Designed miniproteins, single chains, continued (4). Designs and how they scored, part 41

Each design is a single chain, and the fold is of that chain. pLDDT is the mean over its residues in the fold that is shown.

## One batch from the design tools (miniprotein)

Design m13490
Fold by ESMFold2-Fast:
Structure m13490 (fold): chain A 82 residues (1-82)
Amino acid sequence: SAAEYLRRLSAFFREAAAASTNPEFAALLERVAELLDEMADAIEAGDWERAEELAREAERLLEEARSVATEEDLAAMRELLA
């Protein structure tokens, strides 16, 4: 399900945040994980408008995280995906 996928993605971003030595990057990933959990809850409640709103906010924060990320942060995330 979409909600199940979002919860797994949330867990991934929490794991990536925990692996990061960059506190600004980690904080942004942690916030994205929170939004993904809220999106999963909204989808399960049938609130698709809320889920879409949260998705746009999560995308914005991911863009911000990418701008703050070091090469070391990105390498650590790639290692988690392997």
Scores: mean pLDDT 86

Design m13491
Fold by ESMFold2-Fast:
Structure m13491 (fold): chain A 87 residues (1-87)
Amino acid sequence: SAALEAGREGDPAHVEPLIALLGDPDPAVRQAAALALGMIGDPRAIEPLVAALGDPSPAVRAAAQLALGMIGGPEAEAALRRALEEE
């Protein structure tokens, strides 16, 4: 898919279009967008990927969790901890 191709290229110009695709009605597109954002590693994706951890599709949630792990660093790790905390 175009989203996965963008992530494999590692082009940061694709970050904003991929963030928009996290809202796509097709869960396969949302999953591909999450993985592509993880491969690019741009911190602009951290908060959109945290939102995707609450996606109704388990495949999209898993992709968002993996993507945040791929971005890494203190900001992504803190966002993951916060999102996984029970109220």
Scores: mean pLDDT 77

Design m13492
Fold by ESMFold2-Fast:
Structure m13492 (fold): chain A 71 residues (1-71)
Amino acid sequence: MLEREMEGGVIEVELAVIRSIIKKNKLSKEELEEIIKRLERLKERARELGDEETVKRLEELIEEIKKLIEE
């Protein structure tokens, strides 16, 4: 069974927390850039685990945040 010790489960929880933070707060450009770095790290971890669905969700969120920063 997948449990809290498994990296895939940890990535899913971290993603949910990050989404919640973005929704609740108006973040500065620097804060958004820090979140992108975190999400890119989580994406590499999800890719290592073969979790393609989580990779897709992370890529979508990264692109959404980049649009908020870039234009």
Scores: mean pLDDT 70

Design m13493
Fold by ESMFold2-Fast:
Structure m13493 (fold): chain A 63 residues (1-63)
Amino acid sequence: LDPALAEEARRRGLRLIFEEGLTVEEAARRVAEELGLPYATVRRLLEEALRALGDAARAAPPA
């Protein structure tokens, strides 16, 4: 996978999840269709990104 496309997929998917409140599955489907990438690939990228962000958030929750 092109690193630039992977970065764009994560960026768009995370925006859809955090700004639009979409599920990982819905965001991955939309991004996959927009960028012409396999759904499974985009879903994995988003799940990995969310896991990393979730771990960081749990370590230091907002005041």
Scores: mean pLDDT 76

Design m13494
Fold by ESMFold2-Fast:
Structure m13494 (fold): chain A 72 residues (1-72)
Amino acid sequence: SQLAQIEANGKRFREFVIELVEKYERGELSEEEIKELLEELFGVEEVSDAAVRRFLEKTREELAELKKAEAA
């Protein structure tokens, strides 16, 4: 099923994004490394520093809400 494949891909993408943010918070990844990974993911030559920070902020907030829901 196309839908099952999309859902599986969405789960893998979410897990990848969560791992990126957790590595960043542990100091294992720099903002520059995240910028390069985002450029590769979106197929763009340059991502602004503001876009990287917004991505990290939003993903961190979403991760915190997920952990809160899992703890409840």
Scores: mean pLDDT 71

Design m13495
Fold by ESMFold2-Fast:
Structure m13495 (fold): chain A 64 residues (1-64)
Amino acid sequence: SEKRKRLLELIGEILRLIGEEFDLRLKLERGEISEEEAEKRLKELRERQKKLKEEMEELEKELG
């Protein structure tokens, strides 16, 4: 079903964002980014994850 395909896509996107957060933390550890810039980017990644999780929750309600 299309809704199940979308759910799998959302899971994949969430996993990719987790990878981006990991890469960002590595850059911070290497001193390639400031703490202020890292906090800003982490906030943006968390807001993106929240939106994807909200879409996932709505799809799960429809799938039962």
Scores: mean pLDDT 83

Design m13496
Fold by ESMFold2-Fast:
Structure m13496 (fold): chain A 62 residues (1-62)
Amino acid sequence: DLAAEAARPGHWRARLTLRDGVVTVEGELPPALRAALTEGLLSSPREGPTELVLDDAAAAEF
């Protein structure tokens, strides 16, 4: 469950950038979440570069 993986408490932060069919992952991300997000971005890319920032700490702060 992607939503459950994304909402899971922890100490991780990652930025995923899709550009020209290439997904770049920076930072720390649970393996299951990384696999699911990479596949999702590659199967249905948006026009131009797409950026996703996932951060448990930032969500907890605000």
Scores: mean pLDDT 61

Design m13497
Fold by ESMFold2-Fast:
Structure m13497 (fold): chain A 113 residues (1-113)
Amino acid sequence: SEIEKLIKELEKEVKENPSALNYHLLGLAYLEKYKLTKDEKDLEKAIEYYEKSIKLDPNYALAWANLAEAYALQGKGEEAAKYYEKAVELDPSFLNNIPKEILELKEKLKKTK
């Protein structure tokens, strides 16, 4: 598939040039694969690569936001909220574009009172 080809190219790129950007792109590719497969292993790979991205660049607001979305998709609301707050601290414009998955978890938390 096209996504599998993209993942192979990005895996080669991160091996030759391990950067926050390249890890983030590999995380995005695995998240897109997860949306097609619904295989939790693809979501776990997306999280792994987003975490590698933020380890290299802790100020990469978009990587924190995407990590939060991935945790939200796992149903891990506390982790998702924590990481999204970090993205907003680094870039307040993220307040205007909160991922649907984060909003859905916040709504569920309000209804379980």
Scores: mean pLDDT 83

Design m13498
Fold by ESMFold2-Fast:
Structure m13498 (fold): chain A 62 residues (1-62)
Amino acid sequence: MTKEELKAQARKALNDGVEAYNQQDYDTAVKNFQQALELAQQAGDKDLQSLALGYLLEAQSK
């Protein structure tokens, strides 16, 4: 998988997580944000990693 493909999948997982979070499905949001963080780490994208981690911590606090 290319870095561009990993970034695209990370952004998709972030979007899926945000949709779950807005529906108050925090368990599904956490899973999607964890996946986004892993994909962002594989892509080496620190900005995506920070964003995914921020959303993950927020969802886990609920």
Scores: mean pLDDT 86

Design m13499
Fold by ESMFold2-Fast:
Structure m13499 (fold): chain A 65 residues (1-65)
Amino acid sequence: MEEGKKLKKQAEALRELARKLNNEEAQKIVDEALRYIEEGDLEEAKKKIQEAVNLLAQKLEEISA
């Protein structure tokens, strides 16, 4: 199914966002997602991407209020 390349681009974008927000936990999770993509475990990669998105969304809410 869908190219691992697409997931890698999503993970790279999340990594940049996590870096800008100085969120080390999100950076770690994104790095794990990239490792799973490299290993071909796309299901675990998607799970890690979702975890990073949730953490970054929570951080953005804290900044805006």
Scores: mean pLDDT 77

Design m13500
Fold by ESMFold2-Fast:
Structure m13500 (fold): chain A 84 residues (1-84)
Amino acid sequence: MYRLRIRITSKDKEKVEALIKKVQEEASKGAEYRVTLREEDGEFIGEVEVIGDKGTVSRVKNAALKAKEELGPDVTVEIEEEEL
């Protein structure tokens, strides 16, 4: 079992929410997930924690990276993966 932590930061709330949505859509196909969204000093920070098998976690990670590419350089995505 694997845990994936995705942190999404942008000054554009809609871009953070769009990336969270793409991650949730993929995670909902076979993983447990939790989402938090907060505002800090004029930036929006979305955090998605995903727990699943290696294949599911890999698909979620790829979805996050693809969404980041589509949304552009004003969105920062940090991804950490660990084996449980």
Scores: mean pLDDT 86

Design m13501
Fold by ESMFold2-Fast:
Structure m13501 (fold): chain A 96 residues (1-96)
Amino acid sequence: SEGLIKVIEELVEEARRGAEAGDGDRIVREMEELARLYEQMGNEAMALGARGAALIARGLILKRRGVDEEKAEQLIKEGEKLVEEAKKLAEEEGLK
């Protein structure tokens, strides 16, 4: 679904903004909670999207703190990969 892809992109944007604004710990918790809820609902695309957003936020928080830049970059990369997988699943669901 094009709409579902857009929602995933909005979650990622919110996670990035929260990390930058100093609300990172709250945003990470919210994204992890959303991932659990979507997983319980069987919504794999949204669950992956929320997990990816949480990882991106975690990486950005570390980068902002100047702590373990290599780990920060790895978390962002892994999160971006999950987001791309989530978008692919969302697109496949739209082809029904």
Scores: mean pLDDT 84

Design m13502
Fold by ESMFold2-Fast:
Structure m13502 (fold): chain A 80 residues (1-80)
Amino acid sequence: SELELFKQLAARFGLLATISYLRDRILNEIRTKSKEEAIEFLEKAIKVLQELMKQVTDPEAREALEFAIEELKKRIEKLK
């Protein structure tokens, strides 16, 4: 699952680096998608990041996740 993959990456590379990597990967993934497919992908990505927020207690990592979620939400609004 995406959650298990995140845990493995975070254990190896650290929380902040993993969050940054996932954010960039999500934004790159939508570049080749249709508007409708991009919105659906971003909505699913936001839900995954929100689930990660429930498991992360580090303040800097929580702030980075909140920033990433907000950035993806703004991208959805620009696509509409």
Scores: mean pLDDT 82

Design m13503
Fold by ESMFold2-Fast:
Structure m13503 (fold): chain A 87 residues (1-87)
Amino acid sequence: LEELVNALSPLEQDILLLLYRVGPLSAAELATMLGVSQATVRRHLRRLEARGLVARRPSASGRSTLYSLTPLGREVAELLLERLEQE
């Protein structure tokens, strides 16, 4: 778990915390909330998905993709939150 947290960029940490607090979000919603481009968010989401921390699913309309935390992603987000509270 700690190796996964240490391998995360600041933007990837923000993505995981936002998904933890808000629930499933599209790349467009994440881009708007984080103040970055959708292309930047999609690149980091692919890295997080490759690490097994997020999973994608189609939206109800099927025209966009929602991203949510995996069980492992939730554990990493909880560990990250604990680290932020200790210092």
Scores: mean pLDDT 79

Design m13504
Fold by ESMFold2-Fast:
Structure m13504 (fold): chain A 67 residues (1-67)
Amino acid sequence: MDKLIERLRRLAEEAERLGDPRTAERARQLVEVLKTFSKKSTPEELERMLKLIEELVRQLEKRLAEL
């Protein structure tokens, strides 16, 4: 989880640098979602959420690469 949060923070910084504040804001919101979800979920639910967020991060990284 910590590595995914760090990856999201780097994604937000890169998005701002490339002039995409909307993607930066979404990346920051996903960090808050992960922090909140980790406090309220079972290990199995957390694993499923982590996989979903990792896929979303991959899609956002791909979109930034096209800018």
Scores: mean pLDDT 77

Design m13505
Fold by ESMFold2-Fast:
Structure m13505 (fold): chain A 66 residues (1-66)
Amino acid sequence: MTFEITFTGSEAQKAARLAELRARPDVEVKQVGEDTFEVTYHGSVEEEIGLVLRLIGDPDVEVKLL
């Protein structure tokens, strides 16, 4: 699944979250704006759902399902 994330927090929070996402071998991250990224997950459906729910629950991240 591909979804779009926009970081609304500090630059340090953005850098930390991007490092976490990029450290995952089944995650592709593509920058499409200054604070907006497309995330494509190639792993299991269970892990994908967990990732999406975690990001939706983050107050410094806006998530748009594509």
Scores: mean pLDDT 78

Design m13506
Fold by ESMFold2-Fast:
Structure m13506 (fold): chain A 114 residues (1-114)
Amino acid sequence: MAESILGATVAATTMGSTTAVRAVVEDGKPLEEAIEAGIRAAERAARDMVAAGAVTPEEAEEAIRRARPIVRATAEAAARGGPAAAQEVANRELAALAAELGLEAPELDLFAAP
């Protein structure tokens, strides 16, 4: 349960943050459009996990709810400091979630450091 929520949040955050950061850094999209694209990607990743039988729909909804603020924070960091800043924020936020759930923090490599 807690592990499934963390795993789904990691998957949603990775897909959402990668999408949002690319939209900001590579495509030059406005920040809010990039965040919206990232959130849609996070929602798709969570739905794919439900389709694969990895999580329940309820766990996916919780993962999306938790991923949304992380995707936003990561996109905002990317707009200010590029992909490296985004990766630091994503890792920090997921470490905080893992600690809240009493689990070991996952290490994300969203991007090779520039």
Scores: mean pLDDT 79

Design m13507
Fold by ESMFold2-Fast:
Structure m13507 (fold): chain A 75 residues (1-75)
Amino acid sequence: MLERVEELLKRYEEELLKFPDADEEKIKKEVEELRERIEREVAASPDPEATLEKIAEMLESLIEGIRFTLELLKE
């Protein structure tokens, strides 16, 4: 599960970098801060597996939203 979350964070970063005027350093910093937040939430969770599953679902939804926005920007 943790490997899946890391893969999703990488995909999230890659999608954000596709935006016009994307600030690579700022995006990398925001993704790193998100990773640290996820690590803290998982460490504090009474059920780390359930927390990771929920985070993976949220990241997948967020990535799809970004992809949708990028498609709109192509027009």
Scores: mean pLDDT 80

Design m13508
Fold by ESMFold2-Fast:
Structure m13508 (fold): chain A 62 residues (1-62)
Amino acid sequence: MINELARKLERAIAEGDEEAAEKYAEELVKAGMSQEHVDIIRATAKQEVAKLGAEAVLAALD
């Protein structure tokens, strides 16, 4: 479940859906992930989208 939530968070960020990203980030924290780890996932996903483009990141998540 936690891996599925992390993947959903990365996808939401790549899609530019900040509302969904916030929801999945909160669910990850409630599932036992630290806030620092969630912040790293969010920052990394945003950085990857900036470097590779949203479509390339989404294709990698499929």
Scores: mean pLDDT 79

Design m13509
Fold by ESMFold2-Fast:
Structure m13509 (fold): chain A 85 residues (1-85)
Amino acid sequence: MVTPASEYFAKGLLAFWRGDYELAIHYFKKALELDPNDSYAWYLLGQAYERLGKYDEAIEAYKKALEIDPDNTAAKTNLKRVEEK
């Protein structure tokens, strides 16, 4: 059965809020395989990478979020912060 992107995204959010950033990354990647144009999924993938200290991967995810939605202020703010590290 094909699981909707929104179901994987919801599982990623639950993992993220539990502090399981590796599991959050896994589910956000699964959601983005089904719907690659979800700016918020890219933004949260970036935050999960940032929490694990994977700043290069976080930068790439935030850039993808901004390519999809240039008005994603949260992704823009976080990208600037991570690029200055």
Scores: mean pLDDT 84

Design m13510
Fold by ESMFold2-Fast:
Structure m13510 (fold): chain A 80 residues (1-80)
Amino acid sequence: SHMVEEAKKKIEEAKEELIKFIEEVVEDEEERELLIEEAERLKELAIKAIEAHPEKAEELTKEYLKKIEEFKKKVLERAK
């Protein structure tokens, strides 16, 4: 339970940083809204995966944090 709660907190913090990054980098309002929606969906998928497999909470957290970093790189490429 404690590991699941810690995992969820890390995912939420990473999502908050991602949204802040999108707001700072993406000038187009419509694209910004779509990217924020995608970020929220990625967070929801991460949390659902962690809740479904609490025994893999640490492994899944690392996997989804990597996906968030990949998403951030994709945002940078699209913003240029």
Scores: mean pLDDT 85

Design m13511
Fold by ESMFold2-Fast:
Structure m13511 (fold): chain A 59 residues (1-59)
Amino acid sequence: DPAIEAAREAGDAAEAAGDYAAAAQAYGLALKRALEAGDVAAAKELLARFQAALAKAQA
């Protein structure tokens, strides 16, 4: 799904820039799209990335 890929790439770019709040938003969007698509494997990966980015954003 190109929408999942684009949101994941946006999250990765935000993490590289140290913008963990933007990374959490992007991974959260990618997670929602993966769940809507029924892509359980992508959803599990993106949930882990979302939680990690959110924790760093709140530190």
Scores: mean pLDDT 83

Design m13512
Fold by ESMFold2-Fast:
Structure m13512 (fold): chain A 77 residues (1-77)
Amino acid sequence: LDLPDEVLELLSKGRYYEGLGLRYGSQGDYDKAAEYFDEAARYYEEAARLEPDPDDRQALLQNAELLRKLSKKFKEK
């Protein structure tokens, strides 16, 4: 699959921060979890902007939206 190098880099960062959000959330550090989910969502949103396939773009945007909702829930505690 021929993806721009920028998309692959952004996806790697998004996955990394998503993992941090899950880790801190499981430890009860909800403020850090929320920050990392917001960061992951930002990377997925940027990756979606550069994604040439419309179906893959929509999937990335839906993932970002889900992470934004998780961040909001964790900020509410």
Scores: mean pLDDT 83

Design m13513
Fold by ESMFold2-Fast:
Structure m13513 (fold): chain A 121 residues (1-121)
Amino acid sequence: PQDHKRAEELYREGVELFKQGRYEEAVAKYDEAAKLYPDNWEIWYNRGQALFKLGKYEEAVEDYDKALSLAPEEQKAGIKYNRGQALAKLGKNAEALKDYDEVLALDPNFEKAKANKAKIE
């Protein structure tokens, strides 16, 4: 559909802005993309990452939750890892540990999850 094509264009613009460190502008592009293509997990995931960079941890968790509901299984480890980081920033250490444990169950060699788990265990 035309809306999905426009959403992909907006998403790619957001990714480029994110690479430039222009996180607020990236969120604006991802917000427009999500309105046109709400079932695309990558839009929600990348919006969550940009919100995390802005210190908007509660909103980042909401976007990661949306991404996890839509994502294929092979992508969930990366999303759970990022959600765990946002939860840890909110002081939700038990929830963050659960996410890191689930990441390690999906990918036992995910070194960043092991390191972050060790910081709050």
Scores: mean pLDDT 90

Design m13514
Fold by ESMFold2-Fast:
Structure m13514 (fold): chain A 58 residues (1-58)
Amino acid sequence: SAAIELAAKNAGLSPEAAREIAERVAAGTPYAEAARRLGVSPKLARRVAEGVAALAGL
């Protein structure tokens, strides 16, 4: 999706990594756990999830 691609670009991540973060957070996974699974900081995971939600109108 365009929201995931833009969030990935803004965070310096692959679209696949951004999608996995967004999906895990949407499913109720805490930012710290999503970040740990993908080897990124919790702050970066939060920015990706919030960016995707904002772009998708959530």
Scores: mean pLDDT 79

Design m13515
Fold by ESMFold2-Fast:
Structure m13515 (fold): chain A 69 residues (1-69)
Amino acid sequence: KKEEANKYLQEGMDAYARGDYERAKELFEKAVKLYPSAETYRFLADVYRQMGDEEKAEEYRKKAEELEK
């Protein structure tokens, strides 16, 4: 459900702001499974980059760009 996905997205953003990238990743992954969106893919790209996973960061960045087209 979109509302449930938005709740996980907000919780993930809070975790990301605190520097808890592992928690942010888990929450953003839950959000995208419920409702894929360009915003959630961009946050996943950012969190994977902060964790040093450039391959996953690039993958999710491209997914976000595709949804924005």
Scores: mean pLDDT 83

Design m13516
Fold by ESMFold2-Fast:
Structure m13516 (fold): chain A 74 residues (1-74)
Amino acid sequence: SVEEMFKKAYEEHKKEIEEAIEIVNKVDPETAKIVKKAAENKSKEMAVIALAVGLATSEDEKVKKALEEALKKI
């Protein structure tokens, strides 16, 4: 099932996801909370989607740079 695939991806990449969230947390703690919640509930794919959407919609260059760095770690 899709849910089982997402859970497996999260478990295999948990360290990278947590490191990426910590990078965002240093610049934008609110975005980091959203990404962490998405990762915990929907796995790695949802964390990647959340970071990509943040990068596409953010107007702040510091936040964009943190999101780009987080995406490289996931």
Scores: mean pLDDT 69

Design m13517
Fold by ESMFold2-Fast:
Formats: structure tokens, C-alpha cells, sequence
Structure m13517 (fold): chain A 55 residues (1-55)
């Protein structure tokens, strides 16, 4: 049943890659001041979104 341990490692790597990609997208959204997109990206990462500026 070595496949389970390999699957566990692959899932970790996939999560890390996805998280890194989402963090980059979050940074880009924040730089573009697209706070709505930033909130959605933070939600996907399971992190608290940055505070939104007032209108």
C-alpha cells in the first residue's frame, strides 16, 4: 500500500503549487485594487481577506 504515501506527497505538492499560484493572483489583485477578486482568492486560500477601502 505504498501508493497511499505517494498520493499523500502528491496532494501536498499540488496544494502548495495551487496555494502559491493563488497567492500570486491575490497579490496582483491587491496591486490592481481589485478587492472583490482579492476576497475571492483569500477565500480559496482559506485566509481572511484584506480590509476593503471605503467608497
Amino acid sequence: MSSRKEEEKRKEIEKEIEEAFLRMQLWVALKAQDYEEARELAKKLGEEPPPLPPL
Scores: mean pLDDT 70

Design m13518
Fold by ESMFold2-Fast:
Structure m13518 (fold): chain A 116 residues (1-116)
Amino acid sequence: IKLTESGGGTFKEGSSVTLSAKITGDYESIVKVGWWRERPGQPLEFVASLSADGSKKSFSEEVKGRFSISYDKANKTFYLDMKDLKVEDTATYYAMALTKDGKLMFGEGTKVTVVK
């Protein structure tokens, strides 16, 4: 499995952006997809997750109500919809997949910069 992120760039505070993660390889082995981020000078932190059947979603408190997660299995792509962007949302965002055999995989990351 390989995850390829897109949608990063430089955005104005208060704007909205959608990040995408394209899955290549054995996508049927995936039980959970998600997003993690690394803010400048901060450790890698959880953002959002979605079970592969769509039944369970989880969000960090900082993004709850502003971000949403979705998974289009037919298109082998999952998304992070980021609304009401704040300067503190500036980070490298990593797509994540967990497989049924317990393997955790990350993409190479996409950088989001939020400016005032």
Scores: mean pLDDT 87

Design m13519
Fold by ESMFold2-Fast:
Structure m13519 (fold): chain A 65 residues (1-65)
Amino acid sequence: GQAAEDAYQEMQKLILEEGLELKVVRTPAGVKLIIHVQTDEAREKLEESAKKLRAAGAVEVEVVE
């Protein structure tokens, strides 16, 4: 839905702007995104978008330090 697409676009923009590492993993249940963060600020911003995507059930998201 639109909310999931908006959250994904916001997350993609943050990954690009902050220079974060993104790993895409395919699982039997679907696609999982693993995002590496280096700062607390980036983690907080990314976790907001990740929460929206998880709530929509569109993709699994894991934020790691």
Scores: mean pLDDT 72

Design m13520
Fold by ESMFold2-Fast:
Structure m13520 (fold): chain A 64 residues (1-64)
Amino acid sequence: SAAEKKIAELKKEIERLKKELEEVEKEIEKETDPKKKAILLAAKAILEAAIDFLEELIKKLEEE
């Protein structure tokens, strides 16, 4: 179905975003500059929010 294809695409995007999040977390651990670290923490928050949004969207599509 169209919903199954969309769910598969969204799961693939979540997997990509999780890999980006892991990279950002590694950069945060290495960063000693407070200003640069603040930017990386903001990037982490945005990625986490995007992942949560897509996971919630998948859940709603699976319930339909």
Scores: mean pLDDT 87

Design m13521
Fold by ESMFold2-Fast:
Structure m13521 (fold): chain A 63 residues (1-63)
Amino acid sequence: NAEEYIKKAKELLQQGKPDEAVEYARKALEIDPNNKEARLLLAQAYIRQGKEAEAVKVLKPFA
C-alpha cells in the first residue's frame, strides 16, 4: 500500500503542497523503507520547502 501514498505525494507536489507531500512520502517509507521513489519524493518535497540539507540526507545511504 506504499504505492497509494506515493501517488498522493506526487499529486500534492503538483498542487504546490510540499508540507502534505512530506507526510505522505514518510508514510510510504514507513511501509517500505527501501522504496527509491518514496525517498526521491520526500527529497523533492524538502527542496520545495527550502530544506536542501534534509533532502540530501534522505538520498544518501544510511549507516
Scores: mean pLDDT 81

Design m13522
Fold by ESMFold2-Fast:
Structure m13522 (fold): chain A 60 residues (1-60)
Amino acid sequence: MEKLKEAQELLEKAEKYFDEGNITKAARYYREALEKLGFSQEEIDKAVKEFIEKAYEKRR
């Protein structure tokens, strides 16, 4: 259950950096959060790519 709290903290950091426009750091924290939740490497890679693409679309 502690891994869920760690993942939430990492997601909050990802959101903070996303809002600041630091997409590289946001993506790193998002990846770490998904790793804590036990997602597969393929699922993490896909989710992180979608996260980065969405971030750039929002800024255009």
Scores: mean pLDDT 79

Design m13523
Fold by ESMFold2-Fast:
Structure m13523 (fold): chain A 104 residues (1-104)
Amino acid sequence: LQDGISLLQQGRYDDAIQVFQQEIQRDPSNSQAWLNLGKAYFAQRRYDLAIDYFDRAISLDPSNSQAWSSLGVVYLQQGDYDTAQQYYDRALQLDPTNLLAQGR
C-alpha cells in the first residue's frame, strides 16, 4: 500500500494502478486497495471507473469512511451536489474527523 500511495502522490497514476491491481489479485477483499485504485482512476478523470471501484470498497467494508467521502468528491466534481452531500454525511457519521468530507 505505501509504495502505491507514494506513486499516487507523485502523479504516477499508471504505476499506482499496477501496484493496486497486484494487491487486489493477492487479496480481492482488501477494501483499501479497491479505494486506492478508485483514487488513481479519479486522478485520471476516469470517473465511471472510480465510482465502480469505490462502490466495491464500500461493498467489502461499509465502514470505510474514506470510500464514502471519495464518492462524494466524484459527484461534487460532476456537479451533483445533493448526491455528494449524502455521501459526505455518511462518511462523517462513520468518522467525524474525515477532513475530505468536512471540507465540502
Scores: mean pLDDT 84

Design m13524
Fold by ESMFold2-Fast:
Structure m13524 (fold): chain A 106 residues (1-106)
Amino acid sequence: TVTLTQPASVSGKEGETVTIPAVASEDVGTQINWYQQKPGEERKLLIKNGSERVEGVDKRFSASGSGTNHYLTISNLKKEDEAVYYAQQTKYSPATFGPGTTVTIE
């Protein structure tokens, strides 16, 4: 089973850039999706296939990485970005989620 690790939390100030790392236990290529989960809202797909932004997702969200090291970057951080962000690998069956990273605005 492929596992993903993420930091429990990342914080930043409004207007700053934050980066959330995800580390896979095996080489997943670029087959990583990134999701945003807000309280009371549907879990939202932000990025698919490593770096492909989903239609309607703000350009402030970007992703990079390959192999075992993957990153979600949020630029020009806003209060509305407070959420839990999950990496999901889709290279190996079963597809697996990381534990999530809570993003807070200071």
Scores: mean pLDDT 90

Design m13525
Fold by ESMFold2-Fast:
Structure m13525 (fold): chain A 62 residues (1-62)
Amino acid sequence: AKEVQAAVDIAKILIEELNIEELKAAVERVEELIKSGDTGRFSKEALEAALKVLKEGIKEKE
């Protein structure tokens, strides 16, 4: 819940502040963390929610 919200909020900030290439790099990093299971502070669910927001933001910028 609150960790998912925090991850989504961070993703929204990244969409506003980063260019498309930087956002694509962030997507690759989040996908790598999910695949490795080394999610750190965030749950897999939180990272998957952030990933969805980042991918949608990239499509809207393109």
Scores: mean pLDDT 78

